# Ledger of designs, part 49: designed miniproteins, single chains, continued (4)

Each design is a single chain, and the fold is of that chain. pLDDT is the mean over its residues in the fold that is shown.

## One batch from the design tools (miniprotein)

Design m13788
Fold by ESMFold2-Fast:
Structure m13788 (fold): chain A 100 residues (1-100)
Amino acid sequence: SSEIEELVEKIEKRLLGMLLLGEEAAADDPATRARLLALFQEISRLIDELAKTGDKSKADEAKAKLDEFLALMGTVASPAQLARIRALAEEAKRLIEELT
């Protein structure tokens, strides 16, 4: 379980980085900020469930929600912010795959 706990912590750190960049990018758009926060919370819940159950469908759903987060960021973020968030999302997806 210590290896699973370490993977979850690494994923959560990337997700938090994405949320913080999202809050910055959508500073003047409260509706987009609320949706980014909701996606972050959904992804975090799915990762917790994946860690407990090993259910690959939760990994696939979490990756789909990461893609939704990136699509939403594409509407508000600068190119530099998008590049940073994409890098964090790709690292999170890799770590999620290791958790399956």
Scores: mean pLDDT 89

Design m13789
Fold by ESMFold2-Fast:
Structure m13789 (fold): chain A 61 residues (1-61)
Amino acid sequence: DEEARAYEIILEFLEASEKLGTTEEAKELARKLMTNVLLGKNPKGEVEELEKKLKEAKEKL
């Protein structure tokens, strides 16, 4: 389920953003990306993009 997977990734992304001090920007980005997963034409591609962003955030920790 792409929606459930996106939710898991967003939670991890928000946790990483708290450590980086970018929480406000991360919340706005998370809302946009979740909307793209729910309403977009390519939910799988949006989940893959979320996974890339999470990996980048974790690499900065």
Scores: mean pLDDT 75

Design m13790
Fold by ESMFold2-Fast:
Structure m13790 (fold): chain A 75 residues (1-75)
Amino acid sequence: LEPVPEHGNPEATALLNEAVRAAEAGDVETARRLAEEAGRLAAEAEGATRPLSEAEREAAAARAGALAEKIAEYA
């Protein structure tokens, strides 16, 4: 499938790739946890380039949750 968009933090990309592999292996719990961690790191990387607003922080958390739900749907 398409590679993940650049996250400004290579750790976030690595965690997201591990989450996909865990989901493919049927380990939904690990995939969900890794996707949430990747979302947090992506939000922190965004803060490094400019200050994050409260809305942007909440959007990053929602995005991590949406990724975990999508992985669970396909596991």
Scores: mean pLDDT 64

Design m13791
Fold by ESMFold2-Fast:
Structure m13791 (fold): chain A 98 residues (1-98)
Amino acid sequence: SREEALAEIAREISRALALLREALAASTDAATKANLQAAIENLERAYRAALEGRYEEAIRLLEKAKEAVEAANIPAEKKEAILEEIERAKEILEELLA
């Protein structure tokens, strides 16, 4: 179950990263680019923390990524899709802490 949970977290973070990189490539606004880059960095750090068993740190980094995504001026549908993937990863991490 732990191995399967980590694999699912990896898939969800990978999907969020792909959507963020797509949004970053389409962005022309400096503030939006900064927020998207912050989200990418925090997601990459969250993934590393999760792989190392630092689940509470991973959850905090996912929350920082969510804040950065919410601040980004990107289409609502893309924002919602990214936030959904991050929330699902967070839920699995919270189950691993229980």
Scores: mean pLDDT 90

Design m13792
Fold by ESMFold2-Fast:
Structure m13792 (fold): chain A 73 residues (1-73)
Amino acid sequence: AEFDRGVADIVLAVGNWALKKGDYEGAVELYEKAIELDPENADAYRNLATAYEKLGDVEKAEQYRKKAEEIEK
């Protein structure tokens, strides 16, 4: 609920820090946890897609980008 969303925001922020540092594998793990806590967070899916793209997993990157677009409606 609201508490889970607050924790998800913190996890998302840590994931963004990992992504900025080039820790793409760590960013994936953190964004996946953020999604578990708040599955309607489009930013988490979009950033997860970016992390997978940086890892060379184009198929997963496209999948999560589409999911982010669906949630933004």
Scores: mean pLDDT 81

Design m13793
Fold by ESMFold2-Fast:
Formats: structure tokens, sequence, C-alpha cells
Structure m13793 (fold): chain A 66 residues (1-66)
């Protein structure tokens, strides 16, 4: 199926780019924190702008504090 093919390709790419895995995990946690739609969009933009693992960790700590 299309979804299974997309997931397989994603896993292959993510195996070579651990920052993408961390970003996806952080995005999932943002949803779990029950943020409002506007706040979620702002957080998603900040995650997208993060280019290093340290920046992603800082965002994770900020989300945990909310």
Amino acid sequence: SNLADADALRDEVLANRPELIERQALTGKAGAYGLARGEQAEVDERIAKASTLDELRALYDELRAK
C-alpha cells in the first residue's frame, strides 16, 4: 500500500539522519501536551527551524515545562 511504501522509505532516510527521528518524536510529544492549534503551529515552526540536536532538546524541555 502507499502508506507502507512511504513508511519504508521514511525509515531508510531516518536511519541516516537521526535529527529527523528526534524531530518526529518531539512533534509527537507536542501533540501529547494538548497544545491549542495556534500554539501547535508555532511549536511545529520552531521544530522545523531547529537544525541541531541541542536545539531539539531545548524545544523538548520547553514543551515539558508547559
Scores: mean pLDDT 57

Design m13794
Fold by ESMFold2-Fast:
Structure m13794 (fold): chain A 84 residues (1-84)
Amino acid sequence: DHERALREVGLEMRLLAAEVDVELAEELLKSSDPALQEQARAMLRNAVEVAREVAREAEALGTEEGRRLAERAREVARRAEELL
């Protein structure tokens, strides 16, 4: 199923981008620069939204891969929220 595979890859790519943003934001929060800290918080807020959207869309696929992506996305959202 080509269309389903493309949707799964798209969700995984969006989630990977959110994971990278969380990791980068965590590093930026270590800076004493208030502008970098505010940038980090904006990235974390966006990562929470993206991860929540990915979790909903992945669950809607009704596939085993979708369930794994949804669980991973919820963990990304949780981690980002903890850093805010």
Scores: mean pLDDT 88

Design m13795
Fold by ESMFold2-Fast:
Structure m13795 (fold): chain A 62 residues (1-62)
Amino acid sequence: SKVEEAKKILEELKKNPDDAELWKEATKELVRLVIEEPDNPEVRAIAREFGKLAKEAGLEDV
């Protein structure tokens, strides 16, 4: 599922927080997922985790 794909990219991002290309891919996938399923609690959880990782990496608005 698209949710599982987004979870995989978040796990990869946790391993490689300095990978700019991975941040671009993660941002595209997350934006797509939020547009398609805005009321899905799993999608909202993924969005919160992404925001937390971006803040930890010093990238508030990736």
Scores: mean pLDDT 77

Design m13796
Fold by ESMFold2-Fast:
Structure m13796 (fold): chain A 66 residues (1-66)
Amino acid sequence: MKKAKELEEKGEKAFKEGNYEEAVRYYTEASKLYDEAGDKESARKMAIKATSAAIRGIGDEIDKEL
């Protein structure tokens, strides 16, 4: 659980910095670690955050040159 929380914090920092691709990676890893630890609720929340970061990242890339 401590490693999953650390990855969650790294994901939050990356998200705040606008590095959505990195945020997706950290949230996805945190989700897997929570799932392996049996914390299905936190794993689900991390998966949702990863999806939100991915959507934001796609939108940001589309808007960068347009």
Scores: mean pLDDT 77

Design m13797
Fold by ESMFold2-Fast:
Structure m13797 (fold): chain A 58 residues (1-58)
Amino acid sequence: MDKEEEFARQTISEQMKVAAELRKQADELEKQGDTERARSLYEEADNQLNQLMLELAS
């Protein structure tokens, strides 16, 4: 499936996708030895997940 229409969703699943994609990109950069960008993306993904965890805890 393409991600063309997935941006329209305003749900927790949207942030989960963003976090998952950031982690995928970070993992790919880490494989290439680009640790500085990988770290930046991991931090962004972690922030997204922290917000989701607050929602799940509620």
Scores: mean pLDDT 71

Design m13798
Fold by ESMFold2-Fast:
Structure m13798 (fold): chain A 64 residues (1-64)
Amino acid sequence: MVSEEDIERGVQEIKLGVLVTVAKIAKERGDEEAVKESIEELRRLAEVADPEISAAAREAVEEL
């Protein structure tokens, strides 16, 4: 049986991937506001996510 924690982790993984992709596209297009918003969302994800997802979100913010 899949737990609510497993579902939440899966949602966090999808959100991480989407935010990183959006931030990279925005950066390539010179949309500074979209990049900033994506970074802020990644930082919020890093505060509440599973430790591995949190670490990946922080790394993504540093690379952007």
Scores: mean pLDDT 78

Design m13799
Fold by ESMFold2-Fast:
Structure m13799 (fold): chain A 109 residues (1-109)
Amino acid sequence: SLVEEAERLIEEAERKIREAERALKEGNLEEAIRKLGEALRLLERAARLAAKAGDRELLRRVKELVERLKKLAMEVLRKAPKDIKLINEAIGIILAAIGLLLDIERELA
């Protein structure tokens, strides 16, 4: 089922986001950004499956997680002490998250 696969991807993304929050709290910005990147890829797949299934509730759940992910990536950006690679990776995740949010909003309209 598309819905069941999307739900599994959402649950895995939620776990990755929690791992990113823990890494961020511990000052491990590289691990935080890696986990956020992994979560974003899972949420992109979940959004596609939810859209194909016409499941607006799953799309809203994905949207909420992408917003949370975006806020965490912005926090990594604020805490990155002149690390150009980390800054670039955080910006990339923020931009990709914004793109996904726009796609979800279009699907929910």
Scores: mean pLDDT 90

Design m13800
Fold by ESMFold2-Fast:
Structure m13800 (fold): chain A 60 residues (1-60)
Amino acid sequence: MDEVLEKVNKLIEEGKYEEAIKLFDEAARQARAAGDPRSVELEALSALTIIKLYTEKLGE
């Protein structure tokens, strides 16, 4: 799971927000299927990434 967070942070730093969101969604689905409590954290991080994408795209 930490490896996924590192990859997502890299994508966000590179401005690849859509790819970061897709990676979070995939990781969250896998964690939920496995009963991993970190699925809630991954869902929250995905939501925060979406918010960051919209704040960047809103104008400045």
Scores: mean pLDDT 71

Design m13801
Fold by ESMFold2-Fast:
Structure m13801 (fold): chain A 102 residues (1-102)
Amino acid sequence: MKLYISLEYMTPDQAAMFLLGLARYYLKQGKYDEAIEIAEAIIENFPDSEYVPRAYLILGEAYYKKGDFEKAKEYYQKAIDINPSNKRAKELLKKVEEKLKE
C-alpha cells in the first residue's frame, strides 16, 4: 500500500492510529492479507508507537481467521510482552490455546 504526503503531517502515533483503524476495517471485511500488510507497516514504520501492541493483536486475529493458530498465538504473546495489562490480548491468547488443544 502506498501512503504518501498525509502521513508526513501526522505525529507517528496519529499515523499509527489511522493505519490501525484501516487494518481493523480490512479485518472486519475478511481481507486478512490486507490487514496483515497494514499491521506489519505499523510495526515497521512506527516501532515506538503506543499502538504497536494493538497492531500485534490485528496480526494475531488475521492469522487466527486464516486458521494459522501457531502464528496467532505468537502475535498475541508479543502484544502481552509489550503491554502485560492488555486484557483483550490475554483473552485472545486463551482462545487460540484452546484451539491448539484440539
Scores: mean pLDDT 81

Design m13802
Fold by ESMFold2-Fast:
Structure m13802 (fold): chain A 76 residues (1-76)
Amino acid sequence: MPEEILELEVEAALHLMAASIAKKMGDKEEAIKHLEKAKEALERLIEAARKAGDEELARKAEEALELVEKELEELK
């Protein structure tokens, strides 16, 4: 499962970066798309972290998910 966790961390990070770039360029629709994909990756990361017993990683992913949800609400 460490491999799956790393993949989910990378997936979330890449989509968060893409969303940030899209926001800077004024592309609201592209930003929303990437934030929704980051949300999906973070939800899967929380589940994987909990199954692995990594409560610290699960908590950090939950914190990141809350920020993504807030940003999605601001953009919609």
Scores: mean pLDDT 84

Design m13803
Fold by ESMFold2-Fast:
Structure m13803 (fold): chain A 79 residues (1-79)
Amino acid sequence: MQEELDKLPEKEKAEALAKAAEKQAEALAEKIAEELSKEAAEEVEKLLKEALEAAKKGDIEKANEYVEKAAELVRKAAA
């Protein structure tokens, strides 16, 4: 019980990282949507939401994976 509460800081950190990446990707997605496609922007947003949800469940590793995929998708769309 208390131990699970103590683990919250790690989940919070993963969520903070996912949110920071989401803000950055959202700014990039707006620029990409103007140049490339709105579909790419939507995919990035979806991946970031999945990252947040994984972080909430304590799957920090999975959350980071989704964040990385979102960033990769942004770069690939820009290329």
Scores: mean pLDDT 67

Design m13804
Fold by ESMFold2-Fast:
Structure m13804 (fold): chain A 69 residues (1-69)
Amino acid sequence: MAKELVEKAKRALQEGRWEEAKRYAEEAIKLDPENAEAWYLLGAAYRRLGDEEKAREYYEKARKLALEK
């Protein structure tokens, strides 16, 4: 379930496991592409990995999805 992958991504971010957080967020998005939280977590993981451009792109996606619903 996408919600469980979102929780795993959140935990990985809290523990400093940026690559794992990215993978869990990507899997959550594959299951539920409209999950704003999953896009936000993907952005947070990319930001921690030093990819500011992708982080901004995914944060913007999360923002649009959150405002739509």
Scores: mean pLDDT 83

Design m13806
Fold by ESMFold2-Fast:
Structure m13806 (fold): chain A 66 residues (1-66)
Amino acid sequence: MEEAIELMLEYVKKQAEELKKQGKVEEAEKALEEAEKKIEELLRERGIDKADVEEALARLEKALAA
């Protein structure tokens, strides 16, 4: 559980850092804020499967791409 959430954080952080290097600092910060809120919700709702985490990562990827 914690390992999956940490992997999610690392993925989002890496995506946000790429956005930062492209000059999209504000978009990167918003993406990190949204990811943090999602992770807090996931931590509150225990018993998260890898499939649920992977789906959340896919949604974050779309948000970061937009």
Scores: mean pLDDT 66

Design m13807
Fold by ESMFold2-Fast:
Structure m13807 (fold): chain A 61 residues (1-61)
Amino acid sequence: EFDRDVLRALGEIYLALGNLDYQKGDKEGAIESYRKAAELFRQAGDEEGAQWAEDKAKEIE
């Protein structure tokens, strides 16, 4: 069982990775990282963070 704070921190890491991949032109990597972030935020109970990450993935798809 992961701590909620650990799951949120992992979500933030994947969100940052997604942003970096997008800036480098790796749209597929960015989408994958954003979706991973969204799942981690949902597991952490951070519905707002999850929705934001999901929207970012959809925006660049």
Scores: mean pLDDT 82

Design m13808
Fold by ESMFold2-Fast:
Structure m13808 (fold): chain A 70 residues (1-70)
Amino acid sequence: MTLADLFAKHGYPELAAAVAADAITRENFEEEVEKLMKEKKLSREEAVKAILERIDRAAAVGREAARAIA
């Protein structure tokens, strides 16, 4: 499974496209997964979901900030 496939599987097709455009690297993503697994003792699947939820929240904050300055 590629990083793009992983994002698409979890309902983030826009992030899958970002991976294809090299905006998100597999190495940086894997390092974050390993860090979360070690620090919070999560399974790999739980760590991946936590990262995806964090990205989604960051995107929501970005949309809110864009509306505030428009």
Scores: mean pLDDT 65

Design m13809
Fold by ESMFold2-Fast:
Structure m13809 (fold): chain A 60 residues (1-60)
Amino acid sequence: SKLQQAKDILTQAVQEAQQHRAAGDPDAAKQALIKAANEAMNLGVSPEDVAQMLQQILAQ
C-alpha cells in the first residue's frame, strides 16, 4: 500500500537522521527528514498522515 511505502521511506530517513545527528550534523538530519516527507506526500499520503507516521517511528 502507499501508506506502507511511505512508512518504509520515513523509517529509513529517521535512521539516517539519527546517524547524522550522532555525527554532529543536525542540518543533514533535518534535510533527510524533509526529503522523506516530500517523497511520502508525492505518493499521495496527506501531511497529517506523514506527521502521524513520524511520531510513531520516533516513539520507538
Scores: mean pLDDT 83

Design m13810
Fold by ESMFold2-Fast:
Structure m13810 (fold): chain A 70 residues (1-70)
Amino acid sequence: MSRAASRAILEDASTLLEAGVPLSEREKAIVAALLADPEASLAEIARRVGASPAAVRRTIAALRRRAAAL
């Protein structure tokens, strides 16, 4: 994904943590992968966290919806 997209996801994750909302183990793994490589593709992240690209995409979308609802 783009560096800008990775930054937006990381900002959403930071917002949840600041609000006291815990991240799942998969969400933490995705955040760690994006911090290590902000330009990583969904397929690359999926390989690193042991999930399908579709599962990673759904997890990111759910995280971002939770942040937007705060």
Scores: mean pLDDT 84

Design m13811
Fold by ESMFold2-Fast:
Structure m13811 (fold): chain A 86 residues (1-86)
Amino acid sequence: SKEEVVKLAKDFSNELLNHVPASQLTNVVSENRDVYIPAIGNASNKEEVVVQLNKMVNAYTGKLTASKEEVDAIQKKYTDKIKAVL
């Protein structure tokens, strides 16, 4: 359901926020809340969900303290969960 997709998108955002420096947190939280989480929640199919998730992750580029391997693992975890509830 749309509610389950939005919940998982929020969980994904919160997991990534653990790897964002304090100085960037306010901007990242605001953009995720106002742009990326609504876009993921409004996705009409599994392909669109993947596109919107990639856009959110790309907005974190250069802001994360995590390795690429850690980011990719988190993205895969939540992409798989969201696809399972669509």
Scores: mean pLDDT 78

Design m13812
Fold by ESMFold2-Fast:
Structure m13812 (fold): chain A 83 residues (1-83)
Amino acid sequence: SMSRLEKSREIAREIGREFRELLDRWEALGRELLERYRDDPERVIELLKEGGLSEEVARKLVANPDPGSLELIGLAVEARRKK
């Protein structure tokens, strides 16, 4: 029988995997959005503001498209779509 600690570690590994899959999906969504509006970055900033981000944060994310920035862009777009 698995110990309580071992069960906890197994659950943590599963949660970690599912969270990584979400991050990868958000990164892909953010990359898709920036590519779609490559010639109109102000449209991306407006969509991020509709997703609940401040203009300052939205501009910083669009200016610095690293994986973490892309993940946050994707998350904000998904939040907007669920309203």
Scores: mean pLDDT 81

Design m13813
Fold by ESMFold2-Fast:
Structure m13813 (fold): chain A 71 residues (1-71)
Amino acid sequence: SEEKSKEIEKLIEEMKKYVEEGDYEKAAEKVKEAFDLFGKNKDSETVRSTFLKSVLKYSDEVEKAISAIKF
């Protein structure tokens, strides 16, 4: 649980760095990985808390990364 929370936090921080570099394709990949991990661990209060705090902290970057996801 705590390990997964730290992994999600790291993925969102990596996403933020890619957005700052203008690498939206890699940013999209990292945010997708973070969202997939969150979805698999959404029953964990620690995971939910960490995910929400990270997303809110980097909300503009998350929005840009999500916009670059290809479905």
Scores: mean pLDDT 82

Design m13814
Fold by ESMFold2-Fast:
Structure m13814 (fold): chain A 61 residues (1-61)
Amino acid sequence: EFDELVERVKKRIEELEKAGKYDEAIRLQMLLLSALVLRDMGQEEEAKATLERAIKRADEL
């Protein structure tokens, strides 16, 4: 589930970069990195919530 969300965020970052929306792509990359750090700290629920917020935000762009 978490890994599926990671792949969805990565795909969305690539789509934004292809569309020339580099500022939005960078914001998603920062959220992805934050989620990975949270998971490494054992904060799995917070990490998942962070990725879900990232995807929701990207869908609004």
Scores: mean pLDDT 80

Design m13815
Fold by ESMFold2-Fast:
Structure m13815 (fold): chain A 69 residues (1-69)
Amino acid sequence: SAEAEAKAAEGERALREGRLLEAVEHYRQAIDLDPTLRRARDNLVRLLRAVPPEDEAATQALIAELEAL
């Protein structure tokens, strides 16, 4: 959807600007709007793998769910 693509674009812009937490939030919103938007899923998975989580098990579970979409 146009709304999901707009959120994915906001995430990509935040990522380019080094605002990693904002990029994660925008990608999550894009996926909530359109779970089939592969670009947002792929970018979120890459970010989650690159940023050290406080809870590794929860992050790994989220990555598995996103890769199953």
Scores: mean pLDDT 76

Design m13816
Fold by ESMFold2-Fast:
Structure m13816 (fold): chain A 66 residues (1-66)
Amino acid sequence: RTPLEVLADFLERSIKRYEEIIKKLKTELANETDPEKKAQLESMIKQYEKDLETLRKELEAVRAAL
């Protein structure tokens, strides 16, 4: 297996983990009633979504090089 294929697998697994974290946080946000905790959860979701977008762009670049 090529180094690029190994990197693609790593990025795919990282993306899946981030998607699971975001899903969990969104579920918590939907059930949260405290405005301060809602703001914290929204901030965390936003940060993870930005990180996820970066990972997806990296995966796209790696796949384009294959």
Scores: mean pLDDT 85

Design m13817
Fold by ESMFold2-Fast:
Structure m13817 (fold): chain A 60 residues (1-60)
Amino acid sequence: SLEELRERMRKLSIETAGLTLQYLLARLNGDEAKAEEYHRKIEEVDREEAKVLDEIRKSL
């Protein structure tokens, strides 16, 4: 349902925000390895957000 898709988007958006903060902190500390790990995780969450958005769009 659209309500379930909206809730999934909300949770993914919160997860992306947290990962983005961790990524920025790793970069500020010069920890390239951790920055790359968080960047990869952000990309995975972004792909899930894109899938949810595609499902919403197809429902319109």
Scores: mean pLDDT 85

Design m13818
Fold by ESMFold2-Fast:
Structure m13818 (fold): chain A 94 residues (1-94)
Amino acid sequence: KSMAELLEELAAVLEELASRETDPLLRHQIEHVLNRIRNADLSDLAQVERILREARAVLATLAARRAELSPEQQELVDRAEALVEELEALLAER
């Protein structure tokens, strides 16, 4: 998959996670990363790298709260983490 396709998939997963998040501060952080992805200049690899670091931070917070998450939320976190790993691998090849 292209970087654009992977970022679009990550955005979709983050949107679903935000819709299920009951903590307003964490939901706002997820929505912030989502908006960063949707407005990203994909030619600015440094910007993409910063967005992925922000996504990693939010996903780490969700992973720390895994026992409080529904099975559906856990699956979405796992999918988002896999997408971030694939995106980071694509950036590392440049």
Scores: mean pLDDT 86

Design m13819
Fold by ESMFold2-Fast:
Structure m13819 (fold): chain A 66 residues (1-66)
Amino acid sequence: SSKEELLRLIGRILAKIGEIFDLRLKLEEAKKKGDLETAKELEERIEELEEELKRLMEEMRALPEP
């Protein structure tokens, strides 16, 4: 059902938000340490996850009305 699909997508969205938040904390730590290589890798990973999150949110929006 559309409601089950919506709840599944919400769960995946929340999981991605948590991953992004964790990586942003690691990014701030890397920047404070002057670890520019690690900071760049973390920024690239965050961008990848934010694109995945955007796609999940678009999937949620595209679900038919209940």
Scores: mean pLDDT 83

Design m13820
Fold by ESMFold2-Fast:
Structure m13820 (fold): chain A 65 residues (1-65)
Amino acid sequence: MERDINIGMLMIYAHVLFGDSAKVEERDGKVVVTLSFRDEEAERKAEELRRVAERLGVEVEIRYA
């Protein structure tokens, strides 16, 4: 239960950070975020997402399209 809630929270946060610029999906208990662009702002937001993931105990994978 707690793990599923934390995964859901991280997915919501990823959508807040990236909006339509990212595809957010859950795969085998981890959150996979595929970014449609690669710039300094995207890298900064990806680092913020990783920090939140660490606090929630959720594995996150960042990909670039």
Scores: mean pLDDT 79

Design m13821
Fold by ESMFold2-Fast:
Formats: C-alpha cells, structure tokens, sequence
Structure m13821 (fold): chain A 63 residues (1-63)
C-alpha cells in the first residue's frame, strides 16, 4: 500500500525512494513535495499530487 504509492511518486518525480521512505507520514511527504515546487516544476508536482491523492484513498490504514 504505502510502498506502492512511494514507488509511483519516485517514478513520477525522480526523487530517490529512500528519501520518500524516510518521512514518518504521507502528510509530511506531501508537504515536502509542495516545498520542492518551483514555477517551472508546478505542472510536474500537479501530476504527482493527483496521483498521491488517488493512492491515499486506497491506503487509509497507512495514514
């Protein structure tokens, strides 16, 4: 569940999976991804955020 979400985010963003796994919650990970957004990368972050939102609906136990 959580692992599959992190793998997909890693594939979409290019962020190392180990970095994503170091966050204590999916909320903290989402906040970090928001901080990494720049004007040039906002479109990529939009895709990532949408994928996370859809996956979070499946991983209720991992919240």
Amino acid sequence: ARQAVLEEVSALSGVPLATLQSYPSLGDLAAWLGEQATAASQQALQVIGRALKERLGVTREAA
Scores: mean pLDDT 62

Design m13822
Fold by ESMFold2-Fast:
Structure m13822 (fold): chain A 65 residues (1-65)
Amino acid sequence: NEVLEELKKIYEEFEKKLKEKDFEGAEKQIEKIEELANDPSVSEAAREQAKNAVKVLKEKLEKLK
């Protein structure tokens, strides 16, 4: 599941950016997932996973700002 592997990598990079207080870098990671969520060539299940990840990461970023 290439999309799930990509989401895991983006999640790890997002966490790293938050530890460094790099909120711009963290927002860029969310943007990558949003692109996956809006890509019609990606499976419906993978797009749903990406949409859920965007919601979780945005909430986490908002709590730390």
Scores: mean pLDDT 79

Design m13823
Fold by ESMFold2-Fast:
Structure m13823 (fold): chain A 77 residues (1-77)
Amino acid sequence: MKLALEVQIEIGVNEIAMAVILLYGSEEEKKKAKELLERLTELDKRAEEALENNDLKLAEEVKKEVEEINKEIKELM
């Protein structure tokens, strides 16, 4: 399932970005990064489930939620 793998890679990249903010961000930025990291961790589990079950619909739902998180990450930066 290519879509689920692509989504997992995107989640991983965003997790690394959040880790960088947790090292050098302001207190408010760190708080938001921690919230986003928790949401990304939950989405990663759902993406793994979609990959294991070849569930295209679940993979599409996770991708949409990742796109929303990407907007919040850009607003944070």
Scores: mean pLDDT 80

Design m13824
Fold by ESMFold2-Fast:
Structure m13824 (fold): chain A 100 residues (1-100)
Amino acid sequence: SKEKIELITKALEKQFESVLSSKLSKEEEEILSKFKDKVYQALAAIAIDAIGIDKFKKYIEENKDKMSLKDILIELLSEILKLSKSTTREIVNRLKKKFS
């Protein structure tokens, strides 16, 4: 799984470069602005691209009283990537080191 983690991290790095330079809709920009960290904003945009904005909003709404916005995003990304929550958090930390 180490090779798989590195491949996923590299794929997310390429998507980060694309997302950080892309034009956002006003609705997407308003959602992403709730994440103070630019890395989490890019990750949220990637999640929206994967599942669609309506499913993303529903996932946040269903979990907003149970965990922080960052933890909701990590949980969602772990489901999208089919990784453990702890592995997903490790990948997020690597992306923060590169793009912060």
Scores: mean pLDDT 82

Design m13825
Fold by ESMFold2-Fast:
Structure m13825 (fold): chain A 61 residues (1-61)
Amino acid sequence: DDRVREAVERALELVKKAEEYAKSGDFEKARELIEQAAELVRRETGMEMDTEELLEKAKKS
């Protein structure tokens, strides 16, 4: 399913950007990007992501 694969790839790019912002101390922008990634995955795949857990993992990077 090309649409699902593309959505997952886009979401991973957003999560990677969020990790970079978290490393720089911009936790607000990191959270926004993680929420965008979660919404994209939810809309295209029906899977729900734990955005709080993802943000905490990004902070530990």
Scores: mean pLDDT 76

